# Designed miniproteins, single chains: the designs that were tried, part 72

Each design is a single chain, and the fold is of that chain. pLDDT is the mean over its residues in the fold that is shown.

## One batch from the design tools (miniprotein)

Design m2649
Fold by ESMFold2-Fast:
Structure m2649 (fold): chain A 88 residues (1-88)
Amino acid sequence: APAPLPLSVAELEARVNAYLRSVANVLKEGKHLEEIEELLKKLYEILKESVEKGLSRKETLERVLRLLEEWLKKIGVKKEAPVPPAPP
């Protein structure tokens, strides 16, 4: 089995962008406004810690990705994938 290599910054950014598109789709429904407010507060705290503690771009993206994954899982919304699941 291939070893689980740590994600590159570009791969983390692609996954974060895909999950942010899923969040944008939730916003279009005008529902889950309280959960969206909580998400934004938590995102702000991650960015604040990134500045205050001097976190790397990779570590910041990993924290954001985990927050987005847990939030989307909690509200039961389908996540968008950055890469197709099967070859043509």
Scores: mean pLDDT 72

Design m2650
Fold by ESMFold2-Fast:
Structure m2650 (fold): chain A 94 residues (1-94)
Amino acid sequence: DEARRAAADAALAAATPANAAANIAAARRARDEGRRVIVGVGESVDGAVAPGAVIEGVVVDVRVVDGRTVATVRLPDGSEVEVDAERSAFVPAE
């Protein structure tokens, strides 16, 4: 899907500290809505996902740990990964 590829590219471009406030707000909104999102990963917390990766899932939690805002994303297989919410971007999957 060309629209999905464009969303993935836009998410990776937005996965920077300069967009931290917008990225955190998007992660919290995705959690509250329970909708599927495309996540451009700028930084992984647990190393389970490489920086520069694009994943699709549901944001199940957004929390602050040691001054870092962490988003937990549940993947379609039921596994969960943790990403830095300031350095990752969250785009609705249409």
Scores: mean pLDDT 79

Design m2651
Fold by ESMFold2-Fast:
Structure m2651 (fold): chain A 77 residues (1-77)
Amino acid sequence: SKAELLRKGDELESQGQLAYIKGDYERAAKLFLEAAELYEKAGDTQSMKRALLKAAEAYEKAGDFEKAEELRQKAKE
């Protein structure tokens, strides 16, 4: 259901935020991307874009500037 997709997305976004706080930026980015995919499947475009921007910030902190730029452009769609 859409409700289950949103709940799982929220859980992954929370896990991503915890990884980010701990400085595990690569893991945080991957968790935020998984959350974005679940939000997209649920039709929640705003939450998807938020998660993509969080993933971009995490990739930038990890030193992956190219991936960060790619995700920021996707979030503007």
Scores: mean pLDDT 90

Design m2652
Fold by ESMFold2-Fast:
Structure m2652 (fold): chain A 60 residues (1-60)
Amino acid sequence: SLLDQGRQYLKKAQEAIKQGDLEKAREYAQKAADYATQWARSQGLTDARGDAEALLEYAK
C-alpha cells in the first residue's frame, strides 16, 4: 500500500542518517512524505502534509 511504501522510505531515511548520508536521507524522507500524502488523499482526506511532516520529525 501507499502507507507501507512511505514506511519503507522512512526506514531508508533513518539508515542514511546513521551512515552520514544526509542527501539520501532527505530524498528518502521526501518520498516517505509523498507516499503518506497520497495515502491520505486515497482515504478521502484533502491534505495530510502536516501529519506526514510530523511523522518525519518523529523519526529523527
Scores: mean pLDDT 72

Design m2653
Fold by ESMFold2-Fast:
Structure m2653 (fold): chain A 52 residues (1-52)
Amino acid sequence: IAEEARELMEKEGLDIPQAALVLSSKGYDPEDIAKGLDEVQKSQGREPVYRP
């Protein structure tokens, strides 16, 4: 689910709400969707931003 959410956001340019709708339409549980999206958000915030 996290992997699918990341793919939708990167490949299709979908926002988190749009990715959630696609996953929901595939029959995933809301809890699993929330966990997957949470992991994507955490992985995106893991890299420090350069600020010269």
Scores: mean pLDDT 68

Design m2654
Fold by ESMFold2-Fast:
Structure m2654 (fold): chain A 75 residues (1-75)
Amino acid sequence: MKEAEEYIKEAERFEKLEDYLGAGKAYYQAGLLYKEAGDLEKAIEAYKKSAEAFEKAKDEKGKKEAEEKLKELEK
């Protein structure tokens, strides 16, 4: 899905800028869009990257939200 891929590119740009909060949010949005499209593999990858970015940003709430989405898709 083009829109989800655009969020992935945005997140990668934020990571290069060391804006891990921005990266976490962008990966999370990509995960939601991939989940809606039924691309569970890409949704899982996006949520994992979101959780990692939020951990680097010290955003415990964002990390928890991304990890809960991963649990929904993996079990």
Scores: mean pLDDT 84

Design m2655
Fold by ESMFold2-Fast:
Structure m2655 (fold): chain A 99 residues (1-99)
Amino acid sequence: SIIDQIRQSVDNRRSTSPDTDRVNRVFDIVDQGIDFVRSMNDDQIRRIASSASDDQISYVNQGIVNGNLITPMMVAARRDGSVDSVVRVIARMIVQYRN
């Protein structure tokens, strides 16, 4: 599934990333976002995806075109420091991949 591909991509990036508190905090936020989306049903995912900002939608579209599912999630985690922002980005990626 697309969520499993996202999980695998994040794990691969983590394994090659520096082991610093700052980097680990970003990956922790991303992991929490993935887990939260996994707990959602399709209606919840669609609703959350519709709340994504224009910037988040742009990053998601660029990531899909380039086969890079990590960058949009990491940008959301770094800029906002919030699980909610990562959840919106992941939800938008899932919806975009189904269309």
Scores: mean pLDDT 80

Design m2656
Fold by ESMFold2-Fast:
Structure m2656 (fold): chain A 113 residues (1-113)
Amino acid sequence: LPLAGRSPREIIVGLVATALRLAEIARADPAIDDAVREAAARQVAQLLVQAGKLTEEQGEELARAMAEAIARLVAGADPEAVATELAARAARLLGADLDPAEVAAEALARVAA
């Protein structure tokens, strides 16, 4: 995820869309286990830490939230509800004043396109 020049809104939309796409791939491919999904979530969070958008501790919190969201989606949870919860958590970590439901809707539309 190239982060240079992106707004907090665009970053959060990208994070939620990435979690949704990873869940779809994991559902289709049984070789993608919990460890692979957790590693992908940590890599995305680490990019934000390296870009100076999050502290190391906030990055760990985001990685956990993303891994939990992916696991819930793989288990058949409602994508809109999970996306909204992840968007809310990411917005708090990034200090962004955003409507999580609106961000989730944009991320879902991006994945469906």
Scores: mean pLDDT 80

Design m2657
Fold by ESMFold2-Fast:
Structure m2657 (fold): chain A 92 residues (1-92)
Amino acid sequence: DDAKEAIEFLERLLKAVEDNDESKAPSTAFIEALKSTDKNPENEDVKLARKQLEALLKKYGVSDEELEKIFSLTDPVEKAKAILEAVRKKAP
């Protein structure tokens, strides 16, 4: 189930930012993407990670307006929680 794998990925990412432990994350680029409010970060891996998170949210029906609200959050923990809950709410 793609939704289950997406949720498990986001749960791991949330734990990594809550514990400030990059070793718990699937990739450090995702941690940096959550810490950044920049839509076009200079680091190409971080830019790709942000695009992947945005694509995941859009796959589960999150609107561009909701997506912008989530990514305007400055706290990476709040941002990770918002992403996880948006996917959980929209997942079948």
Scores: mean pLDDT 76

Design m2658
Fold by ESMFold2-Fast:
Structure m2658 (fold): chain A 112 residues (1-112)
Amino acid sequence: SEEEKLQRLADRALNGLRAIEGVLQSTLDRLKAQGAPKEKIDLVEKALEEVRSIIEEFEQKRKNGELTKEDIINALRKVKELAEKLYKETGDPEFEDVARMAEALIAEIEKE
């Protein structure tokens, strides 16, 4: 059914968003441990807060039965744009990998 399909896409997207959150948290922990510049730490910390906000809104819409396929794609697009911005600002390849992960998920969901 269309509802079962939507829930499968939501599960896949949420797993991807949580994986991205994990990458950003690990990167933040590493940068703090290595004594990276405060401006770089602040950029990654702010991005992690933004990703968590996106996940919270996603989960809230899903819980209320309001989540659409467009909402799923938009959440992933926001995370992709955020990761691309972090990559431009820092040059860290982990952020390029995150952007590519989000792009791959968007492409997969759009084919359904």
Scores: mean pLDDT 89

Design m2659
Fold by ESMFold2-Fast:
Structure m2659 (fold): chain A 68 residues (1-68)
Amino acid sequence: SLGQRFLELAFEAVRIINELEKKGYYDAAKKGQELMDEGKRAAELGDLERAVKLFEEAVKLGKEAIKK
């Protein structure tokens, strides 16, 4: 379900953002957090498709930043 995907992506994004902060990639962590905050707002408005898309972008950004 879309709700299950949202929850899975939320956990993954938080994990990745925490790893970025721990490694000192503060600019990437900040951008990831901005995408997460925007996704949370979309979910609160009932736009779960947009929330999932924004969380996917946060995860992708974080994974790319970690690869140096």
Scores: mean pLDDT 85

Design m2660
Fold by ESMFold2-Fast:
Structure m2660 (fold): chain A 109 residues (1-109)
Amino acid sequence: AVPPFPPMDVLGVSPLGSGEGNGYAAGVRRVGDRYLGRAIATSTAGQIITVEVEAETREAAEKAARESARAAMELLSQNKVEEAIKKIEEIAKRHGAEVVGIEVRTLRV
Protein backbone atom coordinates (compact mmCIF):
# COMPACT_ATOMS: atom_id res chain seq x y z
CA ALA A 1 0.00 0.00 0.00
CA VAL A 2 1.12 3.57 -0.74
CA PRO A 3 1.58 5.73 2.39
CA PRO A 4 -0.52 8.93 2.67
CA PHE A 5 0.89 11.71 0.50
CA PRO A 6 1.66 15.06 2.20
CA PRO A 7 -0.05 18.28 0.93
CA MET A 8 2.10 18.96 -2.16
CA ASP A 9 1.49 19.38 -5.88
CA VAL A 10 1.20 15.81 -7.15
CA LEU A 11 3.37 15.36 -10.25
CA GLY A 12 2.98 11.63 -10.85
CA VAL A 13 1.23 8.61 -9.37
CA SER A 14 1.49 5.39 -11.37
CA PRO A 15 1.31 1.64 -10.82
CA LEU A 16 4.27 -0.28 -12.22
CA GLY A 17 2.05 -3.29 -13.00
CA SER A 18 -1.75 -3.44 -12.92
CA GLY A 19 -2.88 -5.36 -9.84
CA GLU A 20 0.71 -5.89 -8.59
CA GLY A 21 0.89 -3.11 -5.99
CA ASN A 22 4.02 -1.42 -7.37
CA GLY A 23 3.74 2.37 -7.57
CA TYR A 24 5.25 5.77 -7.03
CA ALA A 25 4.15 9.26 -6.09
CA ALA A 26 6.05 12.53 -6.42
CA GLY A 27 5.31 16.12 -5.42
CA VAL A 28 6.93 19.51 -4.95
CA ARG A 29 6.45 22.41 -2.53
CA ARG A 30 8.20 25.67 -1.73
CA VAL A 31 10.26 25.82 1.50
CA GLY A 32 11.63 29.31 2.12
CA ASP A 33 13.68 30.37 -0.91
CA ARG A 34 14.10 26.75 -2.14
CA TYR A 35 11.86 23.95 -3.43
CA LEU A 36 11.44 20.56 -1.78
CA GLY A 37 10.68 17.59 -3.99
CA ARG A 38 9.44 14.46 -2.24
CA ALA A 39 9.04 11.04 -3.82
CA ILE A 40 7.67 7.75 -2.48
CA ALA A 41 8.00 4.43 -4.30
CA THR A 42 6.60 1.04 -3.28
CA SER A 43 7.11 -2.54 -4.49
CA THR A 44 5.08 -5.77 -4.34
CA ALA A 45 7.79 -7.09 -1.98
CA GLY A 46 6.54 -4.57 0.62
CA GLN A 47 9.51 -2.22 0.28
CA ILE A 48 8.96 1.55 0.50
CA ILE A 49 11.55 4.17 -0.41
CA THR A 50 11.07 7.86 0.41
CA VAL A 51 13.37 10.44 -1.14
CA GLU A 52 13.54 14.17 -0.47
CA VAL A 53 15.51 16.64 -2.62
CA GLU A 54 16.01 20.42 -2.48
CA ALA A 55 16.66 22.69 -5.45
CA GLU A 56 16.69 26.43 -6.19
CA THR A 57 13.93 26.07 -8.82
CA ARG A 58 10.58 24.28 -8.80
CA GLU A 59 11.43 22.64 -12.14
CA ALA A 60 14.69 21.11 -10.83
CA ALA A 61 12.98 19.79 -7.67
CA GLU A 62 10.07 18.38 -9.74
CA LYS A 63 12.30 16.59 -12.27
CA ALA A 64 14.68 15.22 -9.62
CA ALA A 65 11.83 13.91 -7.43
CA ARG A 66 9.81 12.45 -10.34
CA GLU A 67 12.74 10.70 -12.04
CA SER A 68 14.05 9.43 -8.67
CA ALA A 69 10.63 7.94 -7.82
CA ARG A 70 10.43 6.20 -11.20
CA ALA A 71 13.98 4.79 -11.00
CA ALA A 72 13.48 3.64 -7.40
CA MET A 73 10.22 1.90 -8.36
CA GLU A 74 11.93 0.01 -11.22
CA LEU A 75 14.91 -1.07 -9.07
CA LEU A 76 12.80 -1.99 -6.01
CA SER A 77 10.67 -4.26 -8.24
CA GLN A 78 13.98 -6.12 -8.89
CA ASN A 79 14.99 -6.07 -5.17
CA LYS A 80 17.94 -3.73 -5.95
CA VAL A 81 17.74 -1.34 -2.97
CA GLU A 82 21.39 -0.17 -3.04
CA GLU A 83 21.19 0.52 -6.80
CA ALA A 84 17.96 2.48 -6.21
CA ILE A 85 19.73 4.73 -3.66
CA LYS A 86 22.71 5.32 -5.99
CA LYS A 87 20.38 6.11 -8.90
CA ILE A 88 18.46 8.66 -6.79
CA GLU A 89 21.73 10.46 -5.93
CA GLU A 90 22.81 10.42 -9.61
CA ILE A 91 19.47 11.81 -10.82
CA ALA A 92 19.42 14.57 -8.19
CA LYS A 93 22.98 15.64 -9.11
CA ARG A 94 22.09 15.75 -12.84
CA HIS A 95 19.25 18.20 -12.08
CA GLY A 96 21.30 20.38 -9.69
CA ALA A 97 19.33 19.17 -6.66
CA GLU A 98 20.64 18.08 -3.26
CA VAL A 99 19.43 14.86 -1.62
CA VAL A 100 18.27 15.82 1.90
CA GLY A 101 16.74 12.48 2.91
CA ILE A 102 16.43 8.86 1.83
CA GLU A 103 14.50 6.28 3.85
CA VAL A 104 14.06 2.61 2.94
CA ARG A 105 11.48 0.60 4.88
CA THR A 106 10.31 -3.00 4.52
CA LEU A 107 6.77 -3.89 5.58
CA ARG A 108 5.62 -7.45 6.14
CA VAL A 109 1.94 -8.27 6.62
Scores: mean pLDDT 69

Design m2662
Fold by ESMFold2-Fast:
Structure m2662 (fold): chain A 80 residues (1-80)
Amino acid sequence: SEEEIKELEELRKRLKAVYDAGVAAGSFTPEQEAEARRLVEEAAKRIEKLTGKKYEFPEDVLKALAAAIVRLDVEIKRLK
């Protein structure tokens, strides 16, 4: 639905903002890393609902954020 696409685009926007901030800073605090991992888990759950497949992301938080952003982009484009 149009509403679902909008929600996924907002989640992607949040993931990208955290990713961009982490890249600019060169590192995360433990609290920032925990927030980033929560957003990645939210993306994983949304992707699982859309595809019926459980997603495993990289252990490295920046790589996990990048992978989640790319996969959400793919799933959003499939819904359009």
Scores: mean pLDDT 83

Design m2663
Fold by ESMFold2-Fast:
Structure m2663 (fold): chain A 82 residues (1-82)
Amino acid sequence: KAIEHLDKAIEAVRKGDKLEAKKHIKKAAEEIMSLPISDEEKKEILEELGKAVEAIDKGDYEAAIEHLEKAKEKAEKALEKL
């Protein structure tokens, strides 16, 4: 579910829909916080999500997508261990 929200956030950023992107980032963060993964892994993913939000607010959509893709990669690796 976290990965699905990250994919929807990336799609929203590509469309320039800041509100929808932030909505899905928030849902992804909530899902990440509930995963049975380490606090360190959660912090790394949430840090990338925070950087994505900052990039969206600055209108830097390329940077926003980069940080969302990094968050997705980290989340996928953490889920592989479950």
Scores: mean pLDDT 84

Design m2664
Fold by ESMFold2-Fast:
Structure m2664 (fold): chain A 69 residues (1-69)
Amino acid sequence: IKELLDKAIEAIKSGNVDEAYKYLREAQKKAEEEGNLEVADLLSQAIAALTRGDYEKAIELVKKAKELA
């Protein structure tokens, strides 16, 4: 999970939104499979922030998810 989240942060910073979505969705599925619902919820919020164009908030939420993963 943590490696996927690092790749997502890098993609957001690079403006590669499509790649960021791929990594966040993959990490969210892994968190759900592992039963880490708090991480899955934070990643859902990060995806929503990214969709709104709030890249700073998306990165913040991904970093919080990394702390709990």
Scores: mean pLDDT 82

Design m2665
Fold by ESMFold2-Fast:
Structure m2665 (fold): chain A 92 residues (1-92)
Amino acid sequence: DEVIARAEAAAGELLREAERLYKEALEAYEKGDYESAIKKLEEAARLAEEGYARAAEALAASDPEAAALIREGGRKALESLKKLKEEAEKAK
């Protein structure tokens, strides 16, 4: 799919790094290392925000509907990261 290929080329590395940091944050959270979890969640959110924005921009001219779906997906992903960070901050 050319749409997925364009999004991957624009943002794949950023989104994969965000996912890696998210997984590391979950591991830190389960171990009770809330400070490390918060730091990793903040970096994951930063990379995810940039990645989703780049993916949406890459598709905006050729597939505006896909671009809109990516922006909405990114918004929901960032909200989930924010909630997990708030839970980690309350637990420390």
Scores: mean pLDDT 81

Design m2666
Fold by ESMFold2-Fast:
Structure m2666 (fold): chain A 76 residues (1-76)
Amino acid sequence: MPIVAANPDEAGLDRAEEIGLKEKDARTLAAVASNYLKAGKYEKAIEVAQKALEIDPTNESARKVLEEAQKKLEEK
């Protein structure tokens, strides 16, 4: 079975996402979305990137993550 718990970054991403949502911090959420994208969690990356864009629609990092994650899901 693929080991999802082998990445300590995933536990950190869950906490960072919670903090970003509580503080409405688009920068933190964009960073979390980027890390989900790197971990291959494209659907989660899209959700978090959209949350970041709701807070700051000019956040380029969040927009890039959203576009890349959407393309990855379609090119399976």
Scores: mean pLDDT 73

Design m2667
Fold by ESMFold2-Fast:
Structure m2667 (fold): chain A 85 residues (1-85)
Amino acid sequence: EEKKKKLEEAEKKFREGEELIRKAEEALREKRYEEARRLAREALEKYMEAMKLGEGDIKFAARLTAGALRAIGLEIDAELELEKL
C-alpha cells in the first residue's frame, strides 16, 4: 500500500515535469529564454522528486530526464550570456 502510493506519487511528479517541459519548449521556440529557464528549473525539481519517490523504470527515466534538463538549462544560460555581448 505505502510502496504503491509512493510509486503513484512518483508518476504524478514525472507527469507534472513533462507538462512543464512542454511549456519550456514552447517558450524556447518563441525565444522567451528567461521563461524557458524558469520552467525548465521547475521541471527539474519535479523530476528530482520523482527520482526520490520512484523505483525501476520511473526512477531511471526521471534520472535521464533530469540530466538532460540540466544540460538544456546550461545551454539557455549560455544563450542569455551571448545576448550580453
Scores: mean pLDDT 74

Design m2668
Fold by ESMFold2-Fast:
Structure m2668 (fold): chain A 72 residues (1-72)
Amino acid sequence: AYVPLPADPAQRERVAEELIKLADETGSAQLYAAAAELYKSLGDDEKAKELAQKALALDPNNELAKKLLAEI
């Protein structure tokens, strides 16, 4: 089955909020980058950019965060 991201935008936003909460608690660059990708998919480029910058501040080699910033 092809199950990429939740189809419902409200579910994607909720998942992104939970990822940010976990990232804040754990300091995980990957969780910030994943949340940034979700916000970009929702059209919130400003929030996606902020989260991708946080991911790069924690891990400068995070490929997802670099890719997101290059596209925004």
Scores: mean pLDDT 79

Design m2669
Fold by ESMFold2-Fast:
Structure m2669 (fold): chain A 69 residues (1-69)
Amino acid sequence: LSSRASSLRSTADTLRSQAEEYRQLSEQYREQGDEKKALGYDTLAAKYQSQADRAQSEADRLESELRSS
């Protein structure tokens, strides 16, 4: 359980980092007036953030199970 929770947390961190990168790209393209690219990266950021949130929730659940004994 601990190993799986750690793996899921690592996955969530990776996905969150990717979402943040896409969010930054979206902002940069929006500042350049490229609304199409900005929207595309916003969509990708949202998808990766959603996946990160799910992985984090699963990790939290597994850690709670361990804590509850």
Scores: mean pLDDT 82

Design m2670
Fold by ESMFold2-Fast:
Structure m2670 (fold): chain A 76 residues (1-76)
Amino acid sequence: AEEEARRLLEEAQRAFEEGDLEKARELAEEAVKLAPESIYAAGALYGLGMVYKKEGDEKKAAEYAEKAREAAAIAE
């Protein structure tokens, strides 16, 4: 599960770099679902925040950035 979450996060990052924000969001959401308490889920939540920021949704961007910080703090 965690290894799959890591792969999905890597694919989400690639999609974001290519400008495919919809695909980046779907892949990041799937990574969170597979291993919600992992460091990869924290990375995916951060990625979701970046996607929302790129789309102009500042409120959701801030919300997901905060969720990512909380997830990273407990993942260890």
Scores: mean pLDDT 80

Design m2671
Fold by ESMFold2-Fast:
Structure m2671 (fold): chain A 75 residues (1-75)
Amino acid sequence: AARQAAIDAIARELAEKYGISEETMRLIVEGLLEPDKEKRNALLIKAAKRMLDEGYTPQQVAEVVRDARARVAAL
């Protein structure tokens, strides 16, 4: 669907920009679009943990999530 294609495009663009895996970026984008707070938090925590395990700082994680949130808000 058009919405899923837009989600995939955002995930790829941000993954390329920050050097993060597309899988991790998809967790962030999907988490930000998840209407259920519990599921949203679980997805975002999982993504943050993966980034920290890959050597990113908490500040870098926050920057990536902010950029993703801005792009998702435009959908």
Scores: mean pLDDT 81

Design m2672
Fold by ESMFold2-Fast:
Structure m2672 (fold): chain A 117 residues (1-117)
Amino acid sequence: MEERIKKADEIAKKLLENMTPEEFAALLSAVRDGDWDAAVEMVRKKLKELGIEVTEDEARYIAAKLVLDFEEKMKGAKTPDGLKGGKLTPAQQASLDAVRARAEELRKEAEENIKKK
């Protein structure tokens, strides 16, 4: 069980390194629209292209983990007083917080489903 979660974490890290900016933009767009099924399907397709087979629960965990890891990476990029990096509006911050909360819920649900099998 713990080995499956660890392997899913390693796969998520490899996807973060191997996804193009365009693929990530599509994933984040689906997540912002609340279409997590589309986001999970994008992850499954990318993994299949890389020759990696995962269960639906593992794909859901990986999708949520990717979103969370990407958001953390974007938070670290609060660097150059760039037009979006310097100041988020309260509405933009609330939107990011909502996406992060949903990603955490999906990650926990997927982890529990993996552990039940």
Scores: mean pLDDT 71

Design m2673
Fold by ESMFold2-Fast:
Structure m2673 (fold): chain A 60 residues (1-60)
Amino acid sequence: MHAEIAKITKDALDMVDNGMSVDDALAKARKQLDGISSLSDAQKAAATAAIGTVLDVHAG
Protein backbone atom coordinates (compact mmCIF):
# COMPACT_ATOMS: atom_id res chain seq x y z
CA MET A 1 0.00 0.00 0.00
CA HIS A 2 1.30 3.49 -0.83
CA ALA A 3 2.61 5.48 2.18
CA GLU A 4 0.36 8.37 1.05
CA ILE A 5 -2.79 6.19 1.50
CA ALA A 6 -1.67 5.25 5.03
CA LYS A 7 -1.18 8.96 5.86
CA ILE A 8 -4.62 9.87 4.42
CA THR A 9 -6.19 7.09 6.54
CA LYS A 10 -4.41 8.36 9.69
CA ASP A 11 -5.42 11.98 8.96
CA ALA A 12 -9.07 10.89 8.49
CA LEU A 13 -9.02 8.98 11.81
CA ASP A 14 -7.53 12.05 13.54
CA MET A 15 -10.34 14.21 12.04
CA VAL A 16 -13.02 11.86 13.44
CA ASP A 17 -11.27 11.88 16.86
CA ASN A 18 -11.46 15.72 16.74
CA GLY A 19 -15.24 15.69 16.18
CA MET A 20 -15.61 15.52 12.40
CA SER A 21 -18.32 13.19 11.09
CA VAL A 22 -17.28 9.95 9.35
CA ASP A 23 -18.97 11.18 6.14
CA ASP A 24 -17.04 14.50 6.17
CA ALA A 25 -13.72 12.80 7.00
CA LEU A 26 -14.27 10.26 4.19
CA ALA A 27 -15.13 13.08 1.73
CA LYS A 28 -11.83 14.83 2.60
CA ALA A 29 -9.91 11.54 2.24
CA ARG A 30 -11.52 10.97 -1.20
CA LYS A 31 -10.39 14.45 -2.36
CA GLN A 32 -6.84 13.74 -1.14
CA LEU A 33 -6.81 10.37 -2.99
CA ASP A 34 -8.01 12.14 -6.18
CA GLY A 35 -4.85 14.30 -5.95
CA ILE A 36 -2.53 11.26 -6.17
CA SER A 37 -1.68 10.95 -9.90
CA SER A 38 0.22 7.62 -9.39
CA LEU A 39 -3.02 5.80 -8.36
CA SER A 40 -5.44 4.28 -10.89
CA ASP A 41 -9.20 4.92 -10.59
CA ALA A 42 -9.61 1.32 -9.34
CA GLN A 43 -6.93 1.85 -6.66
CA LYS A 44 -8.60 5.13 -5.57
CA ALA A 45 -11.99 3.38 -5.31
CA ALA A 46 -10.49 0.48 -3.30
CA ALA A 47 -8.63 2.88 -0.98
CA THR A 48 -11.81 4.97 -0.42
CA ALA A 49 -13.79 1.81 0.46
CA ALA A 50 -11.03 0.60 2.84
CA ILE A 51 -10.80 4.00 4.58
CA GLY A 52 -14.60 4.11 4.89
CA THR A 53 -14.59 0.68 6.59
CA VAL A 54 -11.79 1.75 8.99
CA LEU A 55 -13.66 4.96 9.92
CA ASP A 56 -16.97 3.09 10.47
CA VAL A 57 -15.27 0.55 12.79
CA HIS A 58 -13.39 3.32 14.66
CA ALA A 59 -16.52 5.51 15.14
CA GLY A 60 -18.92 2.61 15.91
Scores: mean pLDDT 80

Design m2674
Fold by ESMFold2-Fast:
Structure m2674 (fold): chain A 85 residues (1-85)
Amino acid sequence: MEEIVLEGKNPVIFALRIKKELEKDPEVSDVKLEVKDKNTAVITFTYKGEKVTITLREENGVLTVRIEGSEEAIKYAKEVIEKVS
């Protein structure tokens, strides 16, 4: 598990940008975005056969991005998040 903290990001808009970048990669499949509430979005996908979950939660203007998966899949997800930040 890895956590990234960002400021000034809307969780739903940021999740949509992440989803769009993930969908460009042929090694990525089953991309799903679930909006839980105004402040929380969850993206699930498969990277090279490994399931990855990205949870985006905003509290008091701070966006916490939590990534769960294998070490390789977390590294990939971090690169995507940095690209769309």
Scores: mean pLDDT 85

Design m2675
Fold by ESMFold2-Fast:
Structure m2675 (fold): chain A 72 residues (1-72)
Amino acid sequence: SLAGQLARDFILGRLSPAEFLERTRRAGVAREAMEILARAAETQGYKPTEAELENPTPAFLSRIRKLLNPES
């Protein structure tokens, strides 16, 4: 899916947090992409809150990326 592709590009460091937020919003897949990141974070022992999923910040996204890809 487009949401999955954008989430993957973000995790791999191909998109900045700001670029990820802008591109998912413009494509209409922001919530779907955030839920993909949330599911991945949950497998690493972190469950994002509903507030974090509803209004993700660049700082929150940077923390999630480091959790999912410590090398990025």
Scores: mean pLDDT 85

Design m2676
Fold by ESMFold2-Fast:
Structure m2676 (fold): chain A 71 residues (1-71)
Amino acid sequence: SMAEDLARAEATARELGTRIAERLAEYTGGTLESVEVHRQSDTSLRVVFTVGGEEHELGYSVDALLEVADR
């Protein structure tokens, strides 16, 4: 269902965003402060994370996230 697909996409976006944020924190020596996932639409999600006091944003399509989740 659309709701189940969105939930899976949100979980995948959180996983990918957290891995990127953790690697950035390790690389820069900064502290990982937050990782947030926001629905922009039924077809797109946004991940916002803060490392060392600096905010970063990543955009993902739901379809791309589901393709990653199914691999």
Scores: mean pLDDT 85

Design m2677
Fold by ESMFold2-Fast:
Structure m2677 (fold): chain A 61 residues (1-61)
Amino acid sequence: TEELIKKAVEAAAKGDYKTAAELLKEALSRDPSAIERIEEATRKKGWEAFETFAKAVKLVK
């Protein structure tokens, strides 16, 4: 699931929360820990990426 995690992080960095949400759903279906791993990676990318990821998580609910 590393490729899906990387793609989700890049989508969040670009502000594309809808694509990030779809990639998160796919990653979670393969590895439930994917949400924590994407969160950690987006925090390292910066606040904008982390905020976009937070919006993506709300769409997955």
Scores: mean pLDDT 78

Design m2678
Fold by ESMFold2-Fast:
Structure m2678 (fold): chain A 90 residues (1-90)
Amino acid sequence: ALSPRERALRIAFLVSDLLDDLLDAGVISEAQYLEAMRLVAEAVAALEAGRVAEAKALLREMADWLIGRAPEAAARVEAALAEALAILDA
């Protein structure tokens, strides 16, 4: 099984990569990118502290927030969320 730190790192890279792609494609603003990265940092901190349920809630909140602002990215955001949740359930 993956350690809490390994799961946190994998999720951080997964979500950071998604956010970088969305910013580079111009589908989110720099301000939206920074706010999403703040939520990623909070989810990572929750995971490192063993608060898996809190991290899942933060990831779902961020996904809903991103889809609301960039509906064209919904499929990519939903796929990344599903992968992140699968990592947490491993």
Scores: mean pLDDT 83

Design m2679
Fold by ESMFold2-Fast:
Structure m2679 (fold): chain A 64 residues (1-64)
Amino acid sequence: MIKENERKAAETLLASDDPEERRLGERMKEAIDNDDFDALMDTSVEVLKLAVDRVIDEKEERRK
């Protein structure tokens, strides 16, 4: 099955200026290339957590 959306997400993360996002993008790409669904799912959850934490931190800094 073609994992086009996941591959695009990994490429977007790899193009980020944030080294943490690039690291997660590399892990996601490796999981996709190895057809490792467990690693892909785990990495996707970490990406979501990072995105949520970033939105929270940005909102708090703008408020303070």
Scores: mean pLDDT 71

Design m2680
Fold by ESMFold2-Fast:
Structure m2680 (fold): chain A 65 residues (1-65)
Amino acid sequence: SEAEVREEIAALRRTIARLQAEIDRIRADPSLSQAEKDALIARLQAEIARLEARLRELEAQLAAL
C-alpha cells in the first residue's frame, strides 16, 4: 500500500540521516587518524549508497501509484 511505502521511505531517510551524522562525528574526532577516518567513512558511505538505491526504488513505486 501507499502508506506502507511511505513508512519505509521515512524509515530509510531517518537511517541515512543517522549515518550522515555518524560520518560528521568521525570527521570531528581528534582521537582517530586520517587513515582510520577514511576507512570508517568509506564503509558508512557504502551503506548510505545502498540505502539511497533502495529509497529511489521506493520513490519510483510511490510515483507509479
Scores: mean pLDDT 90

Design m2681
Fold by ESMFold2-Fast:
Structure m2681 (fold): chain A 104 residues (1-104)
Amino acid sequence: MFREVRFEAEGLDAAGNRVKVTINIGYSEADGALLVYATVENLDTGETKQYAAGALSPADVTAAVEAEAEWFLLSERVTLEEAEAAAQALADQLGGLTFSRVEL
């Protein structure tokens, strides 16, 4: 049984803005895919942006986030462990924030 997992952190982004970052790993029935996605909220403005990562490895997630090149969806063949690794790599790229894992 697939369990949804969330990582949450608050801190400063690379530009010095106060942000809350939530990284989710979940299965989307509408897309038929396992999604790793991040929500970044600017705590001063309330603006929210979402990012989706389709890379299967931490390095690919890192490269995609840094490049802002493309939005990706993870395939249904990605394991929970691979999705958690991708989420942690995305977390590591978001300004050195310290994340807490929450099981949903």
Scores: mean pLDDT 55

Design m2682
Fold by ESMFold2-Fast:
Structure m2682 (fold): chain A 68 residues (1-68)
Amino acid sequence: MLQQRLDRLRQLHSDGLNGDDDTGQQRLLRMVQLSQESLQLDPQGGQQLLQLVDQGRQNLNNLRQRRS
């Protein structure tokens, strides 16, 4: 069960980065919420998900700086 959640969240992360800036940011916020729930069920899996969210956040910031 948890593995399917992680796979879906990784797909959301990838899809978010391919979308526009606002869409990507909203997907990252959803991933943060889901990662908090995952930490309650599996702390190790939740930590890995948080790292993916942090990477996506940095990528969005880089895109904004390049656009500016």
Scores: mean pLDDT 65

